# Designed miniproteins, single chains, part 101

Each design is a single chain, and the fold is of that chain. pLDDT is the mean over its residues in the fold that is shown.

## One batch from the design tools (miniprotein)

Design m3748
Fold by ESMFold2-Fast:
Structure m3748 (fold): chain A 69 residues (1-69)
Amino acid sequence: AWVPADDAARAAWGTQVNRHVNHQIELAREGKMSIEEAAEEVERWLREVAGLPPEAARAVGEQVREQLE
């Protein structure tokens, strides 16, 4: 499963995901990266580090882009 089964591990995983996503959003809002770069980095990190399916990672990246537009 792409989300851990253990409650403690699931909570830690969710915190790590939220921290990374929010950090990329903050960088884009501060003008340190483009909206597109932030969305692409979120998708890449979720796919490669968090282990999300490519389709789910892409959907979150698209949501980040929409949130920043």
Scores: mean pLDDT 76

Design m3749
Fold by ESMFold2-Fast:
Structure m3749 (fold): chain A 110 residues (1-110)
Amino acid sequence: SEEEVLARMRELIAALRAHPLAFPFAEPPDLSFLPNYNKLVPNPVDLATIEAAVASGEIRTLDELEAALEQMHANVLKAVPEGSQLRRDAEELYAFARRRLEEARRELEA
């Protein structure tokens, strides 16, 4: 049901916010200190923005949530050099998000 999907999305976002590596992705200002961030990432995406979009009904499906999380990760790949700790942390956080999305999909199909 739509209510179960919404509950699963909220649980997933809460788990991401509680993740040890989430700090740089929690709020828009944290990434604005990176060199050329504003030039390479005209449309920043962060966990607070995603949470607000889920609450407003702008994001209604697990596929739409996955797309927003993928965009957040893709923005880091554009702005942050290879070999940086922030890039590795973003990759680990996104891998965690993908596993939690797969779990949510399986639970909704059961």
Scores: mean pLDDT 83

Design m3750
Fold by ESMFold2-Fast:
Order: sequence, then structure tokens, then C-alpha cells
Structure m3750 (fold): chain A 70 residues (1-70)
Amino acid sequence: QAGRDALLGAAYVAEGVANPDKREEYFAKGLELAPDRRETLERIRQILETESPEVQRGAAKAARNEAASR
């Protein structure tokens, strides 16, 4: 399901921004789930990288919750 894959991809990218040690790994996982959304995932990463760590963690949690919604 394209919508779920896009949300999961965004969630991985947000997790990578919140945890810089795994930034590359999580970004790669996001691209694996949503390869056609590279530009969107890169823009999400850019925006989150300018935010505070609290906002970065909040965004990662929100994206995970959306992806988990049935």
C-alpha cells in the first residue's frame, strides 16, 4: 500500500535525523520503502535537521504513529 510505505519511509528518515549515528542506515531504509519519493524524503530530512532535538523526536514519533494506524 503506497500510503503506508510513504509513511514508513518518512518515519525511518525522521528516526535517522533524531539518531544521527544511524542517519545513513535509516535514510537507506526509507528509500527502500519509497524509492520514488527520494526528493520528498530528502526535504523532510532537511527540514527536521534545522529543528530542535525535541521536534525531531516528536516528528519521528508522529510518523511512526501514522504508519501504525489502521
Scores: mean pLDDT 76

Design m3751
Fold by ESMFold2-Fast:
Structure m3751 (fold): chain A 73 residues (1-73)
Amino acid sequence: MIEEARKAIEEARKVADEAEKSGTPKLQSLAKVLRDVAEGIEAAIERGDLEQARNGVKTANKVIEEAKKALEE
């Protein structure tokens, strides 16, 4: 769980950096969502809220996929 959450946080932040560099409004919005989700996962882990952390990882994976598709356009 913690290892999966850490990887999701790292990937979300990496994709957010790429989206911000592209400069499009859509990608800038996705970058903000990715950073918010990563922060939420970290906060959940600090609280020991494994259910919230797991939900955050699922959300991060979905938004990462959307951002990657937008980056390919």
Scores: mean pLDDT 81

Design m3752
Fold by ESMFold2-Fast:
Structure m3752 (fold): chain A 68 residues (1-68)
Amino acid sequence: GLTPEQRRREAEDARQGALGNIKKAKEYEEKGDSVKAANYYTAAGLQIAALDFLGFREEAEKLREEMK
């Protein structure tokens, strides 16, 4: 399995990716581009699921709240 260091690195990558995708999704929503917004929310959701799987449930839940 993953080492603790690898798991931490993958979790950080997933968290940063989710934040970036949520930001892009909101920008496209503001522009009225619902298709691009949906694509970025989907990408963010997958990264949040990966973060949860890696054992970072509280961080994953906070990011789900950002997708409101």
Scores: mean pLDDT 86

Design m3753
Fold by ESMFold2-Fast:
Structure m3753 (fold): chain A 55 residues (1-55)
Amino acid sequence: MDEDAERIGRGFRTYLLSKGVPEDKAREAGERVRRLLEEGVPPEEAIRRVLAEVL
């Protein structure tokens, strides 16, 4: 995929770390986004859903 689910998940993890989320939580959230994308959830919805669970 041009938008690799792993790349998007990693970017989200980095974003959460910049917001002060602990590394373990940021890593889990990034992996959750990656998994949702692989399951066919749109990127915007996957990120929004996981962000609501973390924050």
Scores: mean pLDDT 78

Design m3754
Fold by ESMFold2-Fast:
Structure m3754 (fold): chain A 76 residues (1-76)
Amino acid sequence: HMEELVEEAARKATEALKNGDYEKAIEALRSVPGVTEEEAREIVDFAVEAKKAGATDEQVYELIRRRLLEAVEKAK
């Protein structure tokens, strides 16, 4: 189901960002059907800025999940 794919992608992207692997985070988000490379990069950029501003890993995960769901909904 789409929610499970979004949750897994958001989790993988959050873990990649914890390791400083931004390209891996983008790839994780791009794996979700309906998400473009541009949208994935924008979501990652926003998450990186939030992390620099002191966001926790849980906050980064929720931010990625929410924006990823928005991208999927727009693709329909």
Scores: mean pLDDT 82

Design m3755
Fold by ESMFold2-Fast:
Structure m3755 (fold): chain A 91 residues (1-91)
Amino acid sequence: SKSAKEKFEKAREEYKKEMEEGKEAKERAEELEKNKEEVEKSEELRKKYEEDKKKGEKYEEREKILEEASRAVEEIGEVVKKLSDEKEKKR
């Protein structure tokens, strides 16, 4: 149905946005690491660094899960293809 498709597309867009935000957070954390001395002297920068580092770590974990899931989906697709071919050959 149209409603189910819209809900799925919205959820996919939200997930994509979260992944983009995580990537940006990782980049900001890396920039702050380059200025470690300045970060240590500023409570605001230290807090920003910790928040961005945590978001970046979450992004990396999600990336690994997506990579593993993509490989699993590809493997399942190959198995389904082989099973379909076997069924056709027998019928």
Scores: mean pLDDT 75

Design m3756
Fold by ESMFold2-Fast:
Structure m3756 (fold): chain A 96 residues (1-96)
Amino acid sequence: MSAEELIEKGEEALKAGKYEEAIKYYEEAIKKGSGNVKARALLNLGMALLKMGKYEEAIEKFEEAIEAADTSTFEGALLDALARMNLGVAKIILRN
């Protein structure tokens, strides 16, 4: 299964409320992927962690997504922007 197919399986698991299963698919996608594909898997993993209330782990994954995104491409710039937005949301939730 490709990194892209693993991301799709993770998205299906998230829609079904199977957060633990979604996380496993995204973690495998991160291992197999690089550049923007890895950034997309990291962004999706961060979003799943946010839904589970794992805010510190979500922040880490969004920061990793920003590092992996190729901002010289339109897709990478979009992934970077989405990761930064979700990072901001997670930090606001954690703010004391």
Scores: mean pLDDT 89

Design m3757
Fold by ESMFold2-Fast:
Formats: C-alpha cells, sequence, structure tokens
Structure m3757 (fold): chain A 98 residues (1-98)
C-alpha cells in the first residue's frame, strides 16, 4: 500500500541518518570535532527529510538533541555530544516503534 511504501521510505532515511551518526561518534572518539559536527549535520538533513514524510513528535525532539550534539562537538565537548546523542536515540527508538 502507499502507507507501507511511505513508512519504508521513512525508515530508509532514518537508517541513512544513523550511518552518519556512527561516523560522527567515531570522529569524536578520534578527536576530530569539526568532522564530527559535519557528520551530525548530514544526519540531521536525513532526519529532516524523514520529518517531511511523517512529522513525528519523538523524531522532532530527537533532531533537537542531535543539533545540540553537533554544537557540543564543534566546541570540543565530547562527553556532552555523546550524552545528547544517547538522549536522542531513546526518542528515536519510539519513532521506530510506530
Amino acid sequence: SLKEKLEEEFKKLLDEAMDYLVQAREAIRAGQYDESAEYFEKAIKYFEKALKLYNDPDLQKAVEYFRKAAEAARNGQADEAIKYVDEALKLLSQAYEK
């Protein structure tokens, strides 16, 4: 059905965003804060594309935390960036359960 196809597209966009989040976390671990911020920004763009298909409130809140993670990464605040990612991932799990 059309709804099933849109849900599949939504999940594919989330999966692409998750790949960039993995790269962002690896960049933080390597002390590459500017690269980490760029990967978070790429992840956010995919989440924003997903929000255009389904304006999910849990995903909206998760994106807010990912924006805070990108800012923390730019400022070299590795622990804060990871904390924001963890909070966003909890919200994202709720979006996947729908």
Scores: mean pLDDT 85

Design m3758
Fold by ESMFold2-Fast:
Structure m3758 (fold): chain A 75 residues (1-75)
Amino acid sequence: HMTVEEKIESLKKEADDLIERIKAGQVTREEALQGIKKLSEKALEMIREATPEEADRIVKLFNEIAKKIIELLES
């Protein structure tokens, strides 16, 4: 479904932007955690409209994003 694929790309871009802002010191730990929450809400919305295969991709992508952000905050 084209709409889900566009949403996946949007999620990746939002995550990349957040990661770069964290690396640049532009975001507090609390703001970064709120960013993760916002991304999780978007991911859940996408899963509701997704096929089982697309849902699996979204879950794996979000888990990787969350892990990377948490690792950056602990550095």
Scores: mean pLDDT 82

Design m3759
Fold by ESMFold2-Fast:
Structure m3759 (fold): chain A 78 residues (1-78)
Amino acid sequence: MKVSEEELEREQLAALARMIAAIAERIASNPKASEEEKELAREAARKAREAVELIDRGAPLEEVRKKLEEAKELLRKA
């Protein structure tokens, strides 16, 4: 069984996307977070879930990376 570099990267990106979604959902559910922070977190979680869907359907890695970059940027602003 040979794991390709691309296959390994897809697994790593999927794990990252799930982690971003989990962090974002925690921010969105935090009663001490501002409404703006919650809004940014909800958007980040949405983009992270879209990245998981892209991985599941075999989309190009560049498209997956771009979606995760967008999610990270939103989470950074939260």
Scores: mean pLDDT 82

Design m3760
Fold by ESMFold2-Fast:
Structure m3760 (fold): chain A 86 residues (1-86)
Amino acid sequence: SHAEKAIELAKRAIELLKKEKPNDPKAQQAVKHAELAIEYLKAGNYSEAMKHLAIALQLARQAGVEEAVKLLAEAMHEVGKASFEQ
């Protein structure tokens, strides 16, 4: 499903943030928001998932992890598609 795809993309972004910027407070905050988004996606709460993915994307950009920004943007796109499947 699109929700499962969004979860996988968010998990990959979390791994990159932890690998590339483990000690960056912005990267650490991005990880927390991406983890919250995954929890909301599992619960079917796409609105809250989208909010947390958007915050994670902004924080990942501030941390300078462009690959994680791209993955989070793709995850947001998949959440948008999942919301139309309901």
Scores: mean pLDDT 89

Design m3762
Fold by ESMFold2-Fast:
Structure m3762 (fold): chain A 62 residues (1-62)
Amino acid sequence: MEETLEKLRELLKKLGLSEEEIEIILEYIRNPTDETQEKAEEILSKLSQEERDEIVLLYLSS
């Protein structure tokens, strides 16, 4: 789990997200609530479909 979160952090950083945006997405993964989901979806909406597919692929390959 922790190792997967570190890989996800590096991927999100490569996709151009700020440290603050990355922490919001990681918080949603650690603590999925309506509030954390709303914040994460707002950030993810800035990414292209291809970038989002890369995140999904990393998660599925873990």
Scores: mean pLDDT 76

Design m3763
Fold by ESMFold2-Fast:
Structure m3763 (fold): chain A 65 residues (1-65)
Amino acid sequence: SEKNLLENIKNALYNELLSLGASDEEAAQLAEKATEYYRKLIEEGVSSDEAFRLALKRAVAELKK
């Protein structure tokens, strides 16, 4: 289901952010925001791989302020 796919994307983003040194709270908040951005990109016709890369890039930029 679409909901399960978005949860998988959120978990993948969360784990990537933890690997980059984010705290649990930061990783959870940033993964939530990045997953919403991913969803919007998919709705705009961006491929899954590219949407994931763009969402992660934005989250990493926000993590580093």
Scores: mean pLDDT 87

Design m3764
Fold by ESMFold2-Fast:
Structure m3764 (fold): chain A 89 residues (1-89)
Amino acid sequence: MTEEEKKKAYEEAKKEIDRALSGTPEQRQKLLDEMRKKIAELAKKDPELGQAYYDALVKAINEYQEKLQRMKSELEEVKKKLDDLIAKL
């Protein structure tokens, strides 16, 4: 597989992840499941192309998980502030 094909695979995977991130939780899960299915089908037809898509998806998922963990920490801080406000009532 060429460098150019790997780059296109990475860019396509990122675009699909960005689409998944912009939707509801249910829409995000559906898009992720569809992407995994496409990668599995590609890996059966061309193992090198499938590997490049898999690597691109893993990178995109790791970036998403880091963002999600930051958002979770921020939400936990907001909840703690709300608990402090309730305790003062």
Scores: mean pLDDT 63

Design m3765
Fold by ESMFold2-Fast:
Structure m3765 (fold): chain A 56 residues (1-56)
Amino acid sequence: MKRLLAANALASLLAENGEVSEEDIRAIAERFGVPVEEVRRLAERLAAAGLGRVVA
């Protein structure tokens, strides 16, 4: 459940902005109680699927 909420938030940011920052990843991880490493992996997978990119 929490991982799905994090994935939805990442997908929304990528759809609106075309990119997700490390600060966005950390904020989502903290908000939904998901490890930062898992949120980062989700962001990388969504970027690989063509939804946008992850910026350093």
Scores: mean pLDDT 81

Design m3766
Fold by ESMFold2-Fast:
Structure m3766 (fold): chain A 81 residues (1-81)
Amino acid sequence: SEAEKKAHLEEIVKRSEEALEGLEKLAEETDDPEVLKQILEGLERFREGLPKLREAGMPQEDVDRLEKRVEELIEKIEAKL
């Protein structure tokens, strides 16, 4: 149903934001290049998946917010490497 699809997309947004918050804290607390590289790889894969989430019906404002947050975190991690 459309309501179920909407609920699933809202859950994906929430879980994505929670995961990004956790990764932001981890990246702030560690200077281990191997851990930082693993976070970067995960962020790059997530960013590549955002267009598919938009096609599935995720609001553009949610996609844009998540993309910006991912890009900001990538820049912070790259500054440590």
Scores: mean pLDDT 86

Design m3767
Fold by ESMFold2-Fast:
Formats: sequence, structure tokens, C-alpha cells
Structure m3767 (fold): chain A 80 residues (1-80)
Amino acid sequence: SPEVEEIRRLLEAAIEAFEKGDKYLALFYFSAAVTQAYLLRPELKEEIDKLAKEMYTAIKNGDLEKVREIAEKFLELVEK
């Protein structure tokens, strides 16, 4: 769906920003992805919130491996 593709692009942009050392830009793109996920899957809000908290923690801690892992789980969740 176009909405899932938009979420994918925002997650990819967030990871790219994070890899380049721009944690704030990564957070902005990820926050946009979360907002799109709420609009697409309002029934999954609690699961989205859980992954969002994990992602915010991973970004804060500079953990690129966890950022990539959580982004993949986030995308899998919204594709359901």
C-alpha cells in the first residue's frame, strides 16, 4: 500500500540519518513514521508505542544494530 511504502521510506531515511551521525534528524524521520503508523493502524497503537519507545532508547544510546532491528520489526508490524 502507498501508506506502508511511505512508512518504509521514512524508516530508511531515519536509519540513513542515524548512520551519518545525525540523531536528531533520525528522530524526526522516525517520529513521522510513528505518526503515519497511528493513522494507518490505530488498532495497533499500543504495539506501535512499545516499538517507538525501544527505538527512541536505541537512538539515544547510539545503538545502530538495535535501530535497524527495531525499524524492521516496526515495518513488519504495520504490514500486518
Scores: mean pLDDT 87

Design m3768
Fold by ESMFold2-Fast:
Structure m3768 (fold): chain A 96 residues (1-96)
Amino acid sequence: KAEEYLERARELLEEAERALEEGRLEEAIELLAEALELLEKAAELGADREEVRELLERVLELALRVMRAAEERGDREALLRAIGVVLRAIGLLLDL
């Protein structure tokens, strides 16, 4: 069960990176938020701490890239939503 959440989170992160590369910032943010929810559930179910950490760090990396793209476009809504993803990822990392 925990492994299924980790596998789906990895898939969502690959989709988020593709969406970001294609300039689909809103979709990238939604995919990152879903990945965070799955990683939180995986951690609650006793998934390997190091695997969860690595994926949370990947979420953080992609969210920071979304923030930069949103800032360059002047998209304040996307910027604020990406900041929310960053803060949540940091919170989950601190709880590990």
Scores: mean pLDDT 88

Design m3769
Fold by ESMFold2-Fast:
Structure m3769 (fold): chain A 65 residues (1-65)
Amino acid sequence: DKEKIEKFKKEAEEEAKKLDEEADLYDKGAKSSDPENSKIAQKKKDELTKKREDILKKAEELEKK
């Protein structure tokens, strides 16, 4: 059980890192794009950030068990 949780946590961290990198690209878009593109990029960044947090939170919940 613990080994499976550790593996899941590692995979979740890798997936979260990829989502964070995508969010960073949208963060740049939000700062440098025109107003319409900036607003869209901010929404995408928020969505990706939320997905990242959800994945990491699930890994933490499994670790607590």
Scores: mean pLDDT 76

Design m3770
Fold by ESMFold2-Fast:
Structure m3770 (fold): chain A 117 residues (1-117)
Amino acid sequence: MKKTLSATLDDPEANEKKKKLMEEIQRILEEHDLRDAEGVADRVTEAFEKILNLTPEQRERVRETVRDIFRKAAEKGDKEAALFALNILATVLAVQPELSDEQIERLRDTMLDLIDS
């Protein structure tokens, strides 16, 4: 009964980037089979790089995270688990695109745990 959970994303630009990114991710997943997990992961990583203006170093760390997400989701046969994990990743990166390597690794571990639970 209180629609104020969007207060953590008071940045309209971050909200628009997340929306655009999730629309592109959903389109990629509708067009591609999880059997090509690496190909799908690379396309999703390109969407993150383009929409969030990631540096080459950030792109490579995000690529590893996205590949791990799709490998886990493919093992479970669950595209919805991949979408859920990617939605959280997109939210964090839209607000804080300049994550350290350690922050990206912690985020990756959290996303993989969520898919595995």
Scores: mean pLDDT 74

Design m3771
Fold by ESMFold2-Fast:
Structure m3771 (fold): chain A 69 residues (1-69)
Amino acid sequence: SELEELLKEANELITKAEEALKNKDYETAQKYVEKLKELIKRLEELGAPQSLIDWYRAVVEHFEKKIKE
């Protein structure tokens, strides 16, 4: 399903953003975070559970805080 494909892609983006942050590659980390924000909008359009949307939004906030530090 489209929902399952988006969830897989979101999890891959999270892993890539974490690796970029570990390497202090903030430009690459920001790129993956922006892609994740786009996927969150698509998940919301597909009617994904609010708890799932809130969790991914919290992940984005965590990454944005790390990039800004």
Scores: mean pLDDT 86

Design m3772
Fold by ESMFold2-Fast:
Structure m3772 (fold): chain A 60 residues (1-60)
Amino acid sequence: SEAASLLTPEQRAYRRRVIEDERKALDKAEEIFKKNGMSEEDKEVLEQARAELERREAAL
């Protein structure tokens, strides 16, 4: 729906908080992967997830 692009400042702020929380979750996941031995595939997955969060934030 076109209406989804017309977020209020309050709705944008909320979505930015959600993205920040998801970044913190990725940081925690990275620490867990490091403890268990991080593979190149794990690094690529984390990097793609971070890039997607940046893309989502830029779209707000």
Scores: mean pLDDT 79

Design m3773
Fold by ESMFold2-Fast:
Structure m3773 (fold): chain A 106 residues (1-106)
Amino acid sequence: KVEEKTRLIEQILLDMFPPIVILLKGFEEEGKSPEEVLRWFAERLGLDEQTLLNADENEIYKLIFSKIFGIDPSILTDEDVEKLRELLSQDFFKAMEYAEELKKRA
């Protein structure tokens, strides 16, 4: 569902970039629909809106992490996604180091 996908993308981006809460509050104040918010993030991340709507949770993580870290989504395993999520909650720079290591393995 569009709302569920939009909320997931918002949470992923908040976990990576806490200042995005200011942007999300702006969207709320403007009365943007979940569809409008999803379209905005899809456009800014360079992702296809329909791809995001059809993707499951793990696929959405792979797509977002691939765009933000510059990694091919095909080389990201579910374990890599979990490790990146863990590192992002602890130390952004360690997440960046892990992402650079993943690029070298491709």
Scores: mean pLDDT 80

Design m3774
Fold by ESMFold2-Fast:
Structure m3774 (fold): chain A 75 residues (1-75)
Amino acid sequence: MERVIELAERALELIERGDPEAVEALRRAAEEAEREGDLGTARLLRRAAELAERGDLDMAHFTVAATISLLKREQ
């Protein structure tokens, strides 16, 4: 779970910079969530990657930030 949060936070920083690496970072975070058995988080992070790929950075940012907040509350 901590690893997913770390990867998601890195992806959030990339979104804030407008860095195209954000899409790949979100996909890696989703893969880690899937590996840990959290399919819900994986789907949210994949959705954020799709939004970032389309250039909807505001919605991608919101989705990732909300996901991180939820994960931190479950710790």
Scores: mean pLDDT 83

Design m3775
Fold by ESMFold2-Fast:
Parts: C-alpha cells; sequence; structure tokens
Structure m3775 (fold): chain A 55 residues (1-55)
C-alpha cells in the first residue's frame, strides 16, 4: 500500500469530518513516505489540529 493512497483516504476522512481517522492516516503516510509525504499531508489537510499532530 502506497503512502499516496493513505493521503487520499485521509483527505476524504477530513472532508467527512472524521478528523481522528484523517490524523491517523496522515501519520501512517508520513511514516511510510518520510518528508515528502509529511509535506503533502500538511498541504492537503488544511487544519491546525492535523498540522500539530504531524509535528
Amino acid sequence: MSWRQLLDQAVEADRAGDYETAVRLAREASRLGGLEAAEQASDLLDGERVRRALE
């Protein structure tokens, strides 16, 4: 499973209001894809809560 698929799922969870799932998926994507995945997660998930969870 690619980190890009996890980010796509995180974005859909965030849009549905499921922030806990969005944060979990974004963390897994960052764990698999490193800095590139973390940067893309921050750009796609426009939330203060999500940004703090990735730092």
Scores: mean pLDDT 73

Design m3776
Fold by ESMFold2-Fast:
Structure m3776 (fold): chain A 85 residues (1-85)
Amino acid sequence: NEIRKAIEYLRLAIEALKQGKIEEAIKYVEKAIEALEKALAEKEDEEVKKALEYAKKALEAAKKGDIEKAIEYAEKALEYAEKAL
């Protein structure tokens, strides 16, 4: 299940961000985005679409070094991905 993979990667990304492991966090967010895109391609789902939107915002924030916003957006992405289960 691609949604479950996205949830796992988002949890790992949030943990990495909280530990200051930014490069590792970026890789996990990118994997979460891939899983969410695959889930959305199988079935149009508004919760998956919102999870993807927030995951992309988390990636941009992390790349800019805005760790506080990266965590906030990643947590929002996780919330929507969990609602899609």
Scores: mean pLDDT 90

Design m3777
Fold by ESMFold2-Fast:
Structure m3777 (fold): chain A 58 residues (1-58)
Amino acid sequence: SDELIKKAVENALGTGKYLADNYGAKVEVEIEVEGNIIKVKVTVDGKTYEFEGDVSVT
């Protein structure tokens, strides 16, 4: 569901903001959606972490 993808994206962005505001970390979140694949790129204090998830599952 596109709504499920959108909700996951919004939650990831909210978490990044929470970390920046409460821990003083410099957090950047980039989210890319390709069909049913969500790719999330999170940069925390210059270090980048990448996550990939498929939301086409049941």
Scores: mean pLDDT 68

Design m3778
Fold by ESMFold2-Fast:
Parts: sequence; structure tokens; C-alpha cells
Structure m3778 (fold): chain A 58 residues (1-58)
Amino acid sequence: SGRRRLEELQRRREELLQRARQGTLTLDQLLDFYESVFGDKDLVDRMRQMQREYESLG
């Protein structure tokens, strides 16, 4: 359990670092990582909704 969780977390971290280096890191990727680390889906869902609303305004 713990080993699989650590491996998944490291994989996600590597993806975020690679995207940051490429300048392609998105809010969705950051929120996915936050959810993976802290497990707060409600907070992540609210942040995603706010971002979508903001983008919809133009």
C-alpha cells in the first residue's frame, strides 16, 4: 500500500516537474497533485469549478 502510493506520487511529481520545465504546467495538473497528496476532493472540485467559471467570463 505505502510503496504503491509513494511510486504513484513520485510519478505525478515527475510529470509536474517536466511540464514546469516545458512551460506547459496547468491548474488541473496542480489540483490533481494536491488531491493525491492531501485527498481533499471537495476543495479541488471547488477550485476547478471557480477556474472554469473565470475562464468562461473571457
Scores: mean pLDDT 71

Design m3780
Fold by ESMFold2-Fast:
Structure m3780 (fold): chain A 60 residues (1-60)
Amino acid sequence: GKIEELVKEIIKALEEADLEKARKKVEELTKLLGFKSVEEAVDWLVENYGEELAKAIEKA
């Protein structure tokens, strides 16, 4: 679905150290999930994909 595709794009952008792309994709996820802030979307990502995110950041 759209959520899973956005999460994959965020992870890929983080692996590539493309922080601008990662930011834009997190903003899209924030809007799609109905969060009021990017911080809430980041918290949701860490809660559900924390291990994958940590691995992506280490690879960058």
Scores: mean pLDDT 82

Design m3781
Fold by ESMFold2-Fast:
Structure m3781 (fold): chain A 79 residues (1-79)
Amino acid sequence: SEEAKLAEEATKAAEEGAKDPEVGRKRIAELAKKEDAKFSLNILASAMLGVREKRKDELSPETVAELYKLAQEAFKLSE
């Protein structure tokens, strides 16, 4: 389904953001320009929180904090 595909793409983007927060920030900015921004940003924010929880023992404290900030930013832009 399109919803499952969007969730998969959001998870991949969140995983890339976990490796480089600047990539995550650029993805948020890109999605914010689209007509489905509210929906897409909400999915991305949820995926970022999921990756943060799943990889918390593998990520630096700085990266964990940045993923949380990026997720909050995406949620704000989705409102």
Scores: mean pLDDT 79

Design m3782
Fold by ESMFold2-Fast:
Structure m3782 (fold): chain A 63 residues (1-63)
Amino acid sequence: GEEIAKLHAEIAAEFGPLARAANAQRDPVTGELTPEGAALHAEIVKRAKPLSDKIMDLMEKEK
């Protein structure tokens, strides 16, 4: 529904810059995340969880 689309847009707007910053912390030779990049990725997942959980709850109700 419309509410799910709004939550997806909210996550993309809030966490998009942080996700790009995390990806910029990859080793150019191995392609692996640096410890700083891994920490940023973990923070994104943690902060996005309440919004992701709300999307999941709405999807369950729409079934």
Scores: mean pLDDT 75

Design m3783
Fold by ESMFold2-Fast:
Structure m3783 (fold): chain A 74 residues (1-74)
Amino acid sequence: SEEYLKLGLKYLGQGQLAYNEGDYETAIKYFQKAIEYATKAVDLATDPALKARAQGVKDAASKNLEIAKKLLEE
């Protein structure tokens, strides 16, 4: 689960970088990967602190994904 949390954080960061450059299509793809790995981290986590961190990554990526999709539609 720690490895999946690390991957979720990596892809969240890559998505944020693409978003800051106005590349919303690439940002969406990275945020989707961040959600995938963060979800795996949540599902496998037995420690409450690790599970909470993974949930935070999932929530942040999900919110950023929604925003990026809205901007791509405009």
Scores: mean pLDDT 88

